# Designed miniproteins, single chains, continued (6), part 1

Every score and structure here is a prediction.

Each design is a single chain, and the fold is of that chain. pLDDT is the mean over its residues in the fold that is shown.

## One batch from the design tools (miniprotein)

Design m20001
Fold by ESMFold2-Fast:
Structure m20001 (fold): chain A 69 residues (1-69)
Amino acid sequence: MKEIIAEVVKEFLIEELNVSEEEAEKIKEKILNAKSIDEMVKIIVETLEKLKVSQEQKDELAKKIEEAL
């Protein structure tokens, strides 16, 4: 479960937001090291807020995560 979410987020960051592979991998590692679901959600939300991601892009990522689970 956590591994699937981490991979989907990494792919989204690279393909949709043009984040470097190095930076996206770093974010994936943070998700994989999260101790709870709440901590994973916090990492993802903070990352998207820092990148100034639109609500449409946030909704698209959420859909991709739900479809992968």
Scores: mean pLDDT 80

Design m20002
Fold by ESMFold2-Fast:
Structure m20002 (fold): chain A 103 residues (1-103)
Amino acid sequence: MSLSVSVSGTATNAAGRTGTVSATLTVDLEPGETVTATAGSSAPGATAVTTTVTVDGFDAEGRARGSMTATATVSAGASMSTTITVTVAEDGTVSVSVSSSLA
């Protein structure tokens, strides 16, 4: 089945650095399949950076089964990683897990 999952989030680390993300994962899955996509953004310089990246989503066998576009704004000196996992159970139930981390 064709699925589109959109998420937004904000993360703050212990050093007071912040990151915000908006991401959409589009995937075609059959029952029993899982796809995971991870997008990273970093601001290695002295100023905050906004980046848009497109990454493939992969199943457990390493096959590309989807595409995620993520736009992130990350504070200076920080890096942000956002992962979306979509699982379709054998009965057709859809589960979505989202995690974002800021370093």
Scores: mean pLDDT 81

Design m20003
Fold by ESMFold2-Fast:
Structure m20003 (fold): chain A 81 residues (1-81)
Amino acid sequence: EEELKKDPNNPAALMAKALRAMESGDYEKAVEYFQKALEVAPEEFKPVIYRALADAYEMLGNTEEAERYRKKAEEIQKKLK
């Protein structure tokens, strides 16, 4: 929202949790946090989240899903500018 505040459902906070899960090798949990971040993120943050989801899926061995999320990041980035 329009308030400068950190909460557990803030996209940045969810990204931090997802990145921590990536670091610990819990890629399934990372995908969950990235998906939650995507649901609450404004459009300008979505390309970063899509790329992060692609990385998580790649670590899970799901190259096809990783490619799909990379394409989503590219498409939405073009729409933003």
Scores: mean pLDDT 77

Design m20004
Fold by ESMFold2-Fast:
Structure m20004 (fold): chain A 72 residues (1-72)
Amino acid sequence: ADPLSDAQLAALQRLNALVNKAYEAAKNKDEEKYKEYVEEIRDLLTRDFGLPEERVEQVIADIEQSIEDDLK
Protein backbone atom coordinates (compact mmCIF):
# COMPACT_ATOMS: atom_id res chain seq x y z
CA ALA A 1 0.00 0.00 0.00
CA ASP A 2 1.19 3.53 -0.73
CA PRO A 3 1.29 5.39 2.60
CA LEU A 4 -0.04 8.94 2.62
CA SER A 5 2.12 11.65 4.21
CA ASP A 6 0.58 13.57 7.13
CA ALA A 7 0.11 16.55 4.79
CA GLN A 8 -1.59 14.40 2.12
CA LEU A 9 -3.84 12.77 4.74
CA ALA A 10 -4.84 16.21 6.10
CA ALA A 11 -5.52 17.45 2.55
CA LEU A 12 -7.61 14.33 1.79
CA GLN A 13 -9.66 14.85 4.98
CA ARG A 14 -10.20 18.51 4.01
CA LEU A 15 -11.23 17.48 0.47
CA ASN A 16 -13.77 14.99 1.88
CA ALA A 17 -15.22 17.66 4.19
CA LEU A 18 -15.53 20.17 1.31
CA VAL A 19 -17.19 17.59 -0.97
CA ASN A 20 -19.72 16.83 1.80
CA LYS A 21 -20.41 20.58 2.25
CA ALA A 22 -20.84 21.00 -1.53
CA TYR A 23 -23.28 18.05 -1.54
CA GLU A 24 -25.37 19.60 1.27
CA ALA A 25 -25.38 23.00 -0.48
CA ALA A 26 -26.54 21.37 -3.75
CA LYS A 27 -29.21 19.36 -1.86
CA ASN A 28 -30.47 22.62 -0.26
CA LYS A 29 -30.27 24.44 -3.66
CA ASP A 30 -27.84 26.99 -2.18
CA GLU A 31 -26.02 27.92 -5.42
CA GLU A 32 -23.81 30.57 -3.75
CA LYS A 33 -22.42 28.17 -1.11
CA TYR A 34 -22.09 25.38 -3.69
CA LYS A 35 -19.91 27.61 -5.90
CA GLU A 36 -17.85 28.68 -2.86
CA TYR A 37 -17.15 25.06 -1.85
CA VAL A 38 -16.31 24.06 -5.46
CA GLU A 39 -13.76 26.93 -5.60
CA GLU A 40 -12.27 25.80 -2.25
CA ILE A 41 -11.97 22.26 -3.70
CA ARG A 42 -10.22 23.72 -6.79
CA ASP A 43 -7.75 25.61 -4.57
CA LEU A 44 -7.09 22.51 -2.44
CA LEU A 45 -6.44 20.29 -5.49
CA THR A 46 -4.10 22.90 -7.00
CA ARG A 47 -2.16 23.94 -3.87
CA ASP A 48 -2.16 20.92 -1.53
CA PHE A 49 -2.30 18.07 -4.09
CA GLY A 50 -0.21 19.92 -6.72
CA LEU A 51 -2.41 18.77 -9.60
CA PRO A 52 -2.06 20.41 -13.05
CA GLU A 53 -5.04 22.55 -14.17
CA GLU A 54 -6.38 19.90 -16.61
CA ARG A 55 -6.49 17.27 -13.83
CA VAL A 56 -8.10 19.71 -11.37
CA GLU A 57 -10.92 20.44 -13.85
CA GLN A 58 -11.39 16.68 -14.48
CA VAL A 59 -11.65 15.95 -10.73
CA ILE A 60 -14.10 18.84 -10.21
CA ALA A 61 -16.24 17.63 -13.15
CA ASP A 62 -16.27 14.11 -11.64
CA ILE A 63 -17.28 15.48 -8.21
CA GLU A 64 -20.05 17.66 -9.70
CA GLN A 65 -21.38 14.72 -11.77
CA SER A 66 -21.34 12.46 -8.67
CA ILE A 67 -23.33 15.04 -6.67
CA GLU A 68 -25.85 15.47 -9.53
CA ASP A 69 -26.27 11.67 -9.82
CA ASP A 70 -26.81 11.30 -6.04
CA LEU A 71 -29.52 14.04 -6.11
CA LYS A 72 -31.53 12.42 -8.96
Scores: mean pLDDT 81

Design m20005
Fold by ESMFold2-Fast:
Structure m20005 (fold): chain A 61 residues (1-61)
Amino acid sequence: MSQQEAFELGGKLALEIHEKNPELTPRQAGLMAAEILKEKYGLSDGQALVAALGGIRALLE
């Protein structure tokens, strides 16, 4: 998975998580998205960080 793919998937998944759990902060939803993607796709620590940032960014827009 590329860094861009991780960023985009993190954003999409964080939006879905926030829709179901609106009480979560952007940071919490982004980190949860990154953990799920790391478990599902075996992301490196760097890719997981990029996915978390993608999630946070998507929720701040």
Scores: mean pLDDT 83

Design m20006
Fold by ESMFold2-Fast:
Structure m20006 (fold): chain A 68 residues (1-68)
Amino acid sequence: MKKAEEYIKKAEEKGWKEQAKLVREGVEVLIKKGYDKEAVDLAKLLAEGDERTAKVAAELSRELVESS
């Protein structure tokens, strides 16, 4: 998803590289399950919030990967 990748890149540019890596994995899980809108929303939560919302997005992504 090009739009999700754009948000992930913005988070990496902010210095949230570890959170961006986890969210990339969560986005891939959602896309494989057919939740394309939710994948973009997860990436947007990472990029458009603050450091606390980036950590929340990363934790949600970890749970998605572990449950897949």
Scores: mean pLDDT 81

Design m20007
Fold by ESMFold2-Fast:
Structure m20007 (fold): chain A 60 residues (1-60)
Amino acid sequence: MKLPDEEEIYEAFAEMMIGLAKASGREDLAAQMEKIYDEARKAGKPKEGLEKILQLLREA
């Protein structure tokens, strides 16, 4: 078993939160989180993407 890198950990958390939003029937929120994280990944800043997702969840 190999410990994942920080980027892999951030991605796993983002996937989990998006999955929970979908399971809760909040497909709109899940779509927003997915777009935010995808854009952050393309910019090389997955941590910032995760922080933005967490902020959306606090406001929801």
Scores: mean pLDDT 76

Design m20008
Fold by ESMFold2-Fast:
Structure m20008 (fold): chain A 55 residues (1-55)
Amino acid sequence: SELEKLERAIKNLEKFKKVIEEYMKKHGPTPFQERMLKAADKEIEILKKKIEELK
C-alpha cells in the first residue's frame, strides 16, 4: 500500500541520517553532510504530511 511505502521511506531516511551523524561525530562535519541532513529532514516532514493526508 502507499502508506506502507511512505513508512518504509521514512525509516530508510532515519537510518541514513544516523549513519551521516555518526560519521560526522568521528570525522568532523562538512557543509555537504550538513546539507544532506537538512534535505533528509525536509523529505521526512513531506512524507509525514503525505501519511496524514492518506488517513
Scores: mean pLDDT 84

Design m20009
Fold by ESMFold2-Fast:
Structure m20009 (fold): chain A 85 residues (1-85)
Amino acid sequence: MEKHLEIAISNATKLSALLSPEKLAEVDRLIVEANKLALQGKSKEEILAMVRERAKELGLSPEEVALLEQYIESRYEVLEEFLKK
């Protein structure tokens, strides 16, 4: 749990440093949607596919999309660890 939380925080910090305030607002909306899907029982693969498609539609660069995917993946790992047993 602790290691996955550290990775999620690190990825969030990288995104905040790379993205403009306007892009951060759009990315925050995507993160909220990803969290809702995770709570509805959608798989990590389905969530990442949706995030990737939406991020490209919003005009994020391939590098920004990759960092966002890494952040979403680390958040999903934290949720799985938290909910296990």
Scores: mean pLDDT 72

Design m20010
Fold by ESMFold2-Fast:
Structure m20010 (fold): chain A 63 residues (1-63)
Amino acid sequence: SMEEVEKKLKEARKLIEEGRFEEAQKILEELRKKYPEAQKEVLELEIEMGIKQLVEGVKKVFP
């Protein structure tokens, strides 16, 4: 359902903000497999997560 998708997307975003990327990825993978209609929203969060991981990694090497 759309409500379940919205709830899981919010959960994944919170995990990304907390740096819990492995847990966020599992939710996004499940949404991608089960809800093709959520493809755009899932992709947007996957991109956001990737950018955050890259930025955090760069900050550790080049403060």
Scores: mean pLDDT 83

Design m20011
Fold by ESMFold2-Fast:
Structure m20011 (fold): chain A 69 residues (1-69)
Amino acid sequence: TDDENREKALEYIDKGEAALKAGDGEKAVAYAEKAIEYGLKLSDATQATGLALRGIGIKTEAKLKYGVG
């Protein structure tokens, strides 16, 4: 459901941010990709776009700081 996909996207965003803070760029990218995947499954285009952009932000920061992805 949309609720389950939103919860999963937010869970993976939190995990990705925690991985970035811990210096684990590979985990940050992996979690960010899962966040984008679940976020884009939402039927609401505004919510889907918002969650995907948050995941893209984590992935971009990991690539810039750790050279991964």
Scores: mean pLDDT 85

Design m20012
Fold by ESMFold2-Fast:
Structure m20012 (fold): chain A 60 residues (1-60)
Amino acid sequence: SLEEELERLIAELDAATDPAEIGEILSRMTKVQQEALKAGDYELAKRGSEAIGEAIRRLA
C-alpha cells in the first residue's frame, strides 16, 4: 500500500547518511505523495509532505 511504502521510505531516510541516497528517497517520497493526492488520501499526502520536508532539511 502507499502507507506501507511511505513508512519504508521514512525508515530508509532515518538510516541514510549519503546525500545521493537521500535524494533518491526524496524522489520516491514525492511519487508516493502524488499518488496519495490522486487517490484522495489527504492524511497520507500530508504525512508525505512532512517526510519530504525532513529529507530536504537533511540535504541542506
Scores: mean pLDDT 85

Design m20013
Fold by ESMFold2-Fast:
Structure m20013 (fold): chain A 98 residues (1-98)
Amino acid sequence: MLSKEELREEALKKLREILERVRELARQLDAAVAAGDLERALALVVEMGELVHEAQDVMDELRAAGILTPEMEEIFREIVALHDEGVARLTALLEAQR
């Protein structure tokens, strides 16, 4: 079994990796929305949602182990906020095409 410190370090690394992936997808979504590429925008928002689920699983494990830190919660909030912004932009693109 990993120590609590080692578990925290691995989880923090994983959350940071997820955040960087979500940031990259958000940049690609900006380009897709600007191009009016609804199919690509939808696919990108779905992929961002999958990463939110992955981050939530990490957060649930950290909470169950009693090792969740404020820094981890801040990273998770940024991941969720980027996905929420992506959903809002996709929704605006869909409404503009109706």
Scores: mean pLDDT 88

Design m20014
Fold by ESMFold2-Fast:
Structure m20014 (fold): chain A 106 residues (1-106)
Amino acid sequence: MKELEEKKKELRRKAVTLYSAAGILLAGTTAGEIIFERGSPELAAEDFRRLAESSAKLLEEIKKLEEEAKKLGDEETAKLARESARIAREALERSRELLERAEREL
């Protein structure tokens, strides 16, 4: 029982970290779009490619965290993982769209 509580605490800390990472990646797509609109399509294309790769990797980590949380019956952590996945998916979709736009200007 005590070991289960410690595992739940560790998963919650990891969920908060992944949630913050998802938010940072989404914010990065906004910053990159500003750079692109200000006339740096080559630099923006590289940044959008890295954002897409990072967002895809983060989604896989979040998926594993959600499954672990479900196995432990931690509905709060599972819910936070789903919200993190939503944000990471938005970052991935936006970075891919912005990458396509930047590559058209090359």
Scores: mean pLDDT 84

Design m20015
Fold by ESMFold2-Fast:
Structure m20015 (fold): chain A 72 residues (1-72)
Amino acid sequence: SALLKEVAVHDLVTEYGVPRELAERLVEAAERGDTEELNRLLKELHEKYGVDAVRLGRRLAKAFGIEFESTV
């Protein structure tokens, strides 16, 4: 749902400080269960923006019902 995506994107931007464009890509990757892209994006967010990749990865796994472990 586009509305559910927007709610998730808004939370990532406001609570985790994720840039909107990367937040949209994270949500899209999580919806697809694309764990390779999730790890790639989480690594970028950790290295460039100081985001807690482990906490964010856990939140996405729980929210989207995916089996995911952050490699960061």
Scores: mean pLDDT 81

Design m20016
Fold by ESMFold2-Fast:
Structure m20016 (fold): chain A 56 residues (1-56)
Amino acid sequence: SMMEQLEREKLERAIKSLEEKGYPKAAEAIRKAFEQGKSLEEADRLALKEVLKQLF
């Protein structure tokens, strides 16, 4: 559907943004969540965990 396509585009942009900013493990977490069919909320939560692990 159009809504699913928009969500996938947003996830791809988020992945690229995280890679550009130096959070490759966070980007990988989003990519894996996407491949496993997880929700945007779950993907975001997993990426946040990886960012926090890198920062702290």
Scores: mean pLDDT 78

Design m20017
Fold by ESMFold2-Fast:
Structure m20017 (fold): chain A 69 residues (1-69)
Amino acid sequence: GLADAIKDLEVALKNLYSNPVATLAALKEASKEPAAKEDAEKAMEYLRQGNYEEAEKYIKKALEKLKSL
C-alpha cells in the first residue's frame, strides 16, 4: 500500500550509501506500489550502474510524489 511504499522508500534512501543491498530490496518492495513503480525501477537501475546520485534523485522523486497523494 501507499504507506508501506513511503516507508520502503525512506529505508532505501537511508541505506543508499551505507548498504546498497538493503536499498535494492527496499526499492523492489516499493515498486509493487503502482504510483512508485517507475521511479523505484529507475532508482534500482541507476544503483546497479553505481550511479548513487541519480538513484537518490529518483528515490526522492518517488517520495515527493507519494507524499502528495
Scores: mean pLDDT 87

Design m20018
Fold by ESMFold2-Fast:
Structure m20018 (fold): chain A 81 residues (1-81)
Amino acid sequence: MEEKIKEYEERIKKDPEDAEAYAELGKALYEMGKLEEAEEYANKAAEIQIKKGEKISKETLDLLVELGVEELVRGVEKVTK
């Protein structure tokens, strides 16, 4: 688990716009019980995808729902409805 976190951090250092690396890091932190840090990285993944005009990945949305990030999740729902 910790070894995977380091791999995702290195990916982010190499490409700061790697939304997938942020999402994977957030998920790994969530699985470790580090909910606050997981929320920060999941939010960054979503922000990068939105800025690029891409759809937020299902993995990132699922993680945000699990973390209770109500404000960001509701924003996405209003855009699709």
Scores: mean pLDDT 71

Design m20019
Fold by ESMFold2-Fast:
Structure m20019 (fold): chain A 80 residues (1-80)
Amino acid sequence: KLSKEEKEEIMKLLEEAVEAIYKKDYEKAIEYLKKALEIAKKAKDEELAEELEKAIKAVEEKDEKKALEYLQKAVQILSK
């Protein structure tokens, strides 16, 4: 599904999103996650896209615990 380059790009975006969440910069976190979601959707990786959409909603609700949980699942999907 995802190329190695696309996986690396998403991984960097997720790392930046996690850092933004810890800094409570939710606007930046959502920006990075939406970019990652766009790449996942273009690659038709529905499993990854679903976890990223859940992470975005959690960040919008300022639920850091849920956001980080969904992002950890996204990272696990990328590692396959």
Scores: mean pLDDT 86

Design m20021
Fold by ESMFold2-Fast:
Structure m20021 (fold): chain A 63 residues (1-63)
Amino acid sequence: SMKEEEARRKIREGEEAFRRGDYETAIRYYMQAAELYHELGDFERQREVSRRLGEAIRKLREQ
């Protein structure tokens, strides 16, 4: 679906931001992806994104 494609795009953008140390941007994209997976009822991928979000928050707090 279009929402699945959008969620995947958000994950890629978040990953790119995370790699360059832009944790605030990574958090924003991961939050948006988690919302999309929640709307889709894809709880497995939502949990995966939540783990990525937690890591990004931890990294931001360390800066």
Scores: mean pLDDT 88

Design m20023
Fold by ESMFold2-Fast:
Structure m20023 (fold): chain A 58 residues (1-58)
Amino acid sequence: SGMDIAKEIGRLIKEGLVDSEGILTEEAAKRLEEKFGLDAKELIGKNADEFGTRQILT
């Protein structure tokens, strides 16, 4: 669910897998792909907070 994706993003931030500007790294994107079936290539370069918020709102 969107909430589970948002929780994982929060965990990735705490683990340092999101860069200093809040952007999803390749490693973070791959982890989201492995857990939730998301397309890693579409996630790389996205803002983690914005993406996580979008998952909760639906």
Scores: mean pLDDT 80

Design m20025
Fold by ESMFold2-Fast:
Structure m20025 (fold): chain A 55 residues (1-55)
Amino acid sequence: MSEEIAEGARELAREMIELGYSRDVVADILEGMAGRDPDVELSRLLREIAREVRA
């Protein structure tokens, strides 16, 4: 289910921020994953999480 993948992406973002990556870098990585993913729904969720991280 898309929710499990979204939770995994949010966890990854949190871990990367804890490791010292900037929010912009983490958001760029999530947007990159979204751009390479053929699943439109997953791509949309990854872009939403990237925007949340930047906010």
Scores: mean pLDDT 76

Design m20026
Fold by ESMFold2-Fast:
Structure m20026 (fold): chain A 81 residues (1-81)
Amino acid sequence: MAAEYLRKAAEALEAGDVESALEYLEKALEAAEKEGLSQSVIDSIQLGIDWLRANPNPSPEQRRELAEALRELAELVEKER
């Protein structure tokens, strides 16, 4: 569930929909906590949320870089590394 929300957040960021990306990241955080994922994963999701709240109009480059980071995090979650 957390990995799916991270992928949806990445897709929203690529589409320029920062509001939907933030909603999916908040759902990913709740899912990660419920699933008992590592603190490093939970902290990474929280950092993404905090960054988007502080930067509500990110550049296309910033959105792309964050989306790539979220996809890598989703792969890490799915592999249970």
Scores: mean pLDDT 85

Design m20027
Fold by ESMFold2-Fast:
Structure m20027 (fold): chain A 77 residues (1-77)
Amino acid sequence: QAALEEAKAEIEKLAKELKEEAKTLSEEEARAKLRELREKARELLEKLKELGASAEQLRELSDYALKKFNEAMKYAR
């Protein structure tokens, strides 16, 4: 499913951007960036749901995004 693969790649891109920025941002700034990226991930999941992604696929992608963003946030300190 091309849309699912594209969504996963976009999440990885967002997490990489968060990781690089988090190295230089304060905790407050990093948390603000995390909120922004979580909103983008939510929009991505809503689009996939509209395209017919299964509940299992949406859960897997949501878990993947959460894991990647949490890993990136470790660099905020």
Scores: mean pLDDT 78

Design m20028
Fold by ESMFold2-Fast:
Structure m20028 (fold): chain A 124 residues (1-124)
Amino acid sequence: SAAALAGSALRELRALGASEEVLAALEERFRALGITPDLSALPGLHVEYLRSQEIPKEHLKAAVEATAELLGLPQEVLDRLLALVDEGGGWVKVATAIEELLGERGPLAAAVLDAELLIRLLEA
């Protein structure tokens, strides 16, 4: 269910140390779609869902831009991630690049990207 996917994403973000501001912003966006996050959801449900989807390039680019804005990522990082998408890189390649470019912040930024992609796929 969409509620379980949203809950899974928010729980992973909290476990990775996302700020209350980031968590509130993403929760409000799920609720604006009519989705009440199920915080009792199993871990990784949203990741398995994303792996099963064909993610349009436009959705991936928009999710990268939204992630960079929400987390205040450097312009250089944003430019490199957008270049990877333009070169035909999918979600997994972009998530890997985020983790490599951001070090300790990598897992959190990749989890924000997952939530941003999920919002776009559930909105469509």
Scores: mean pLDDT 87

Design m20029
Fold by ESMFold2-Fast:
Structure m20029 (fold): chain A 55 residues (1-55)
Amino acid sequence: SPADLQAQLDALVAQMDALTQQLLASTDPAEQARIAAQLVELVRKRQQLQDQLDS
C-alpha cells in the first residue's frame, strides 16, 4: 500500500541521516568506506521506493 511504502521511505531517510552523522564523526578510513558504501545502497533503494510511490 502507499502507506507501507511511505513508512519504508521514512525509515530509510532516518537510517541515512544516522549513517551520515556517523560518517562525519568517524576518523577511521575503513569505517568511512563501509558507511559510504551502505549510504550508496540506501540511496538506490530510496529511489526505487520513491518511483513506486510516484507511479
Scores: mean pLDDT 86

Design m20030
Fold by ESMFold2-Fast:
Structure m20030 (fold): chain A 72 residues (1-72)
Amino acid sequence: SEKKEKIRKLTLQFIGEAIRAIGYILDGDIEGAEESIKRMEELIKELEKLGADTSGERKLVEKLREQREKAK
């Protein structure tokens, strides 16, 4: 279905942004990490509009924010 295809594409974009956020945190790029985390949060909102369960995605965002704060 079109809805399943949209969820799949948004989930792949989320994974891509998560990988970028991790890379930025490891490199000490606090601004780059923040941009990727913000994109992850927008993708969560879009997934939720489509009725997807985003519990795991939200937990990952919280953990990445914690790691970003420690990298400051």
Scores: mean pLDDT 89

Design m20031
Fold by ESMFold2-Fast:
Structure m20031 (fold): chain A 63 residues (1-63)
Amino acid sequence: SMRERGQIIRDALQLAKELVAQGKSLEEAIKEAVEYAREKGLSDTELAELRESVRNSVGGKSF
């Protein structure tokens, strides 16, 4: 399905959460999530939105 973009975003967010849970910094988690999504074919606009989603969803919560 060409609607795999939503799955890529969910997978990237999950990757970021797992990296932070493993002791990586939020900045490292954002970088890894964005690189993962870029390799899967997300646009620059979608990558910028993903970066903010990771910051708000992972950086703004207690684990």
Scores: mean pLDDT 78

Design m20032
Fold by ESMFold2-Fast:
Structure m20032 (fold): chain A 67 residues (1-67)
Amino acid sequence: AEEDLKKGEELFKQGKYDEAIKYYTRAILKDPKNAEAWRKLGELLESLGQHDIAAEAYRKAEELDPE
């Protein structure tokens, strides 16, 4: 899960958004309670202009790890 998150972040930085989404999704599938994975997915989606879906991912992260 952590390794998938790091790989996804690396791909995101390289502009390989489709592959970054796959790795973040893998992290979530392995551990659906991983708030960090939901936050990273939200950040990626926001960078793609998918604000509505990004907001939903952020909401899920907040439910799992409220500040």
Scores: mean pLDDT 79

Design m20033
Fold by ESMFold2-Fast:
Structure m20033 (fold): chain A 105 residues (1-105)
Amino acid sequence: DPLLRARIRGKLSALLAVARVHGLSVEPLIAALRAAGFDELADIIERAYRTGVFDQELVDELDELLEGLTPEQLRELLAILDAYAATLSPELQAEIEVLSRTPPQ
């Protein structure tokens, strides 16, 4: 599902940006991803968080991984991201939602 993949990418980018700006730990997110078997994605997220770089190469690497996932795995991944976001304050959750929005078509 291209729309689901785009939503996950937008939410990942927003979560990492907000976490870096506010000095939030992404360790719970990384642990949840690894526990669910998303080890390669966890490695990419950890690197992106450490460097603060979200360039086209990272986007392409994320797209390749997400294209390899089943619709069930994509939904599980989105649930993990939503669970992490839910541990944050309502103000930070609102910031993530604004930043994660895809442009209307």
Scores: mean pLDDT 80

Design m20034
Fold by ESMFold2-Fast:
Order: structure tokens, then sequence, then C-alpha cells
Structure m20034 (fold): chain A 65 residues (1-65)
């Protein structure tokens, strides 16, 4: 439905903001000379956000068909 599509679009927008924040954190860690462990944790957070975005976009695509 149109209402569910708008809800999913809002959730995708939020997930994109979370990804941006994670990428900003990763850049800061790299600039500060953080450890491999810190870098890997930040990369993990970004990958999780990317996965969430793809899942939401797949659901949106199914509803738009």
Amino acid sequence: TAARIEELRAQIARAQEELKAAMDRLRQIVKDGGSISEINQAIGAALRAIGDIFQLELELARLEK
C-alpha cells in the first residue's frame, strides 16, 4: 500500500543516515591512527547498515510490483 511504501522510505532514509554516521566514525578512526581492531569494528558497523538498507529496498521493490 502507499502508506507502507512511505513507511519503508522513511526507514531507508534513517538507515542511510546511520550508514553516514558509521562512515564518518570510520574516517575519524583512520585519521587518528586507530588500531586494526577499531577499524574492523567500524567497518562491521557500516556493513551491517548497508545490509539493512538492501533488505528494506528489497521489501520496497516487492511492494511496488
Scores: mean pLDDT 82

Design m20035
Fold by ESMFold2-Fast:
Structure m20035 (fold): chain A 55 residues (1-55)
Amino acid sequence: MTLTPEELIELLGKVDPELAEKFREVLEKYKAGEISEQEFLAEVYRILQEYEALK
């Protein structure tokens, strides 16, 4: 099952609103054309790594 970025952010917001806010900010930059798709994916991965380090 493949989630859209919007669906993923919504689900994360139910568990961790701060994490969801970080994803939303990165997605908004991507939609505005400020970052590439590759940069968007790299930022998402970095946020997830930081989240894992906090567990």
Scores: mean pLDDT 73

Design m20036
Fold by ESMFold2-Fast:
Structure m20036 (fold): chain A 62 residues (1-62)
Amino acid sequence: MSGEEHKELGEKLYQEALRAAALGQNELARELARKSAEAFLKSGDPEYEEKGKAILERLAQT
């Protein structure tokens, strides 16, 4: 996948994570957020890599 494809995948997965969280599907939301972060980290774009790290840090908190 290209860096652009990783950014698009990350955004899509993050939106799905937020939807799952809103529906009370906390485990699914966590899984989707983790996959979103992994996609952002693979993008090769420092701004998106930073966003991915922030998501992982948030998941590591309570």
Scores: mean pLDDT 82

Design m20037
Fold by ESMFold2-Fast:
Structure m20037 (fold): chain A 69 residues (1-69)
Amino acid sequence: MHEEIQAIVDEAISRVKAGEDPDKVVEELRPRVEALMARHIPDPAEAQRLADLYIESLRKVAEEVAKEV
């Protein structure tokens, strides 16, 4: 799970650095985060809560990277 989350974060950073819109990148990666949480978290409500938290964190990272480009 940790290395899978890191791969999603690395992809988001790479795509934003390449000039893609941060919001578009985050929304395209949303289903992957949700699927990952559903696989590792048996409680659907907890899985969705954690997915939402990771997506918000990913958006903040993507926005910060976009400011540096």
Scores: mean pLDDT 81

Design m20038
Fold by ESMFold2-Fast:
Structure m20038 (fold): chain A 65 residues (1-65)
Amino acid sequence: MAMEYLEKAREALKRGDLDMALLYTIEALRSAGVSEQEIVKLAKLFREDPEAGLKAAEDKVKAAL
C-alpha cells in the first residue's frame, strides 16, 4: 500500500500535479506508520523542493517497511 502511494506520487510529480503528488506522498508516509510530526516536516520539504521531498519520503517509507 505505501509503495503504491509512492508510485502514484511519482506519476503525479511527472505530470506537474504538485497538489496530488504531495497528497499521495502524505498517504504513503501514513500507510508506513510515520509520525504526524515527521509527515509535517517532510510535507514542508516537499513544498520547498518537490523532488527532494519525495526522495526523502521514499527513503523514510522503505526504512519503515
Scores: mean pLDDT 84

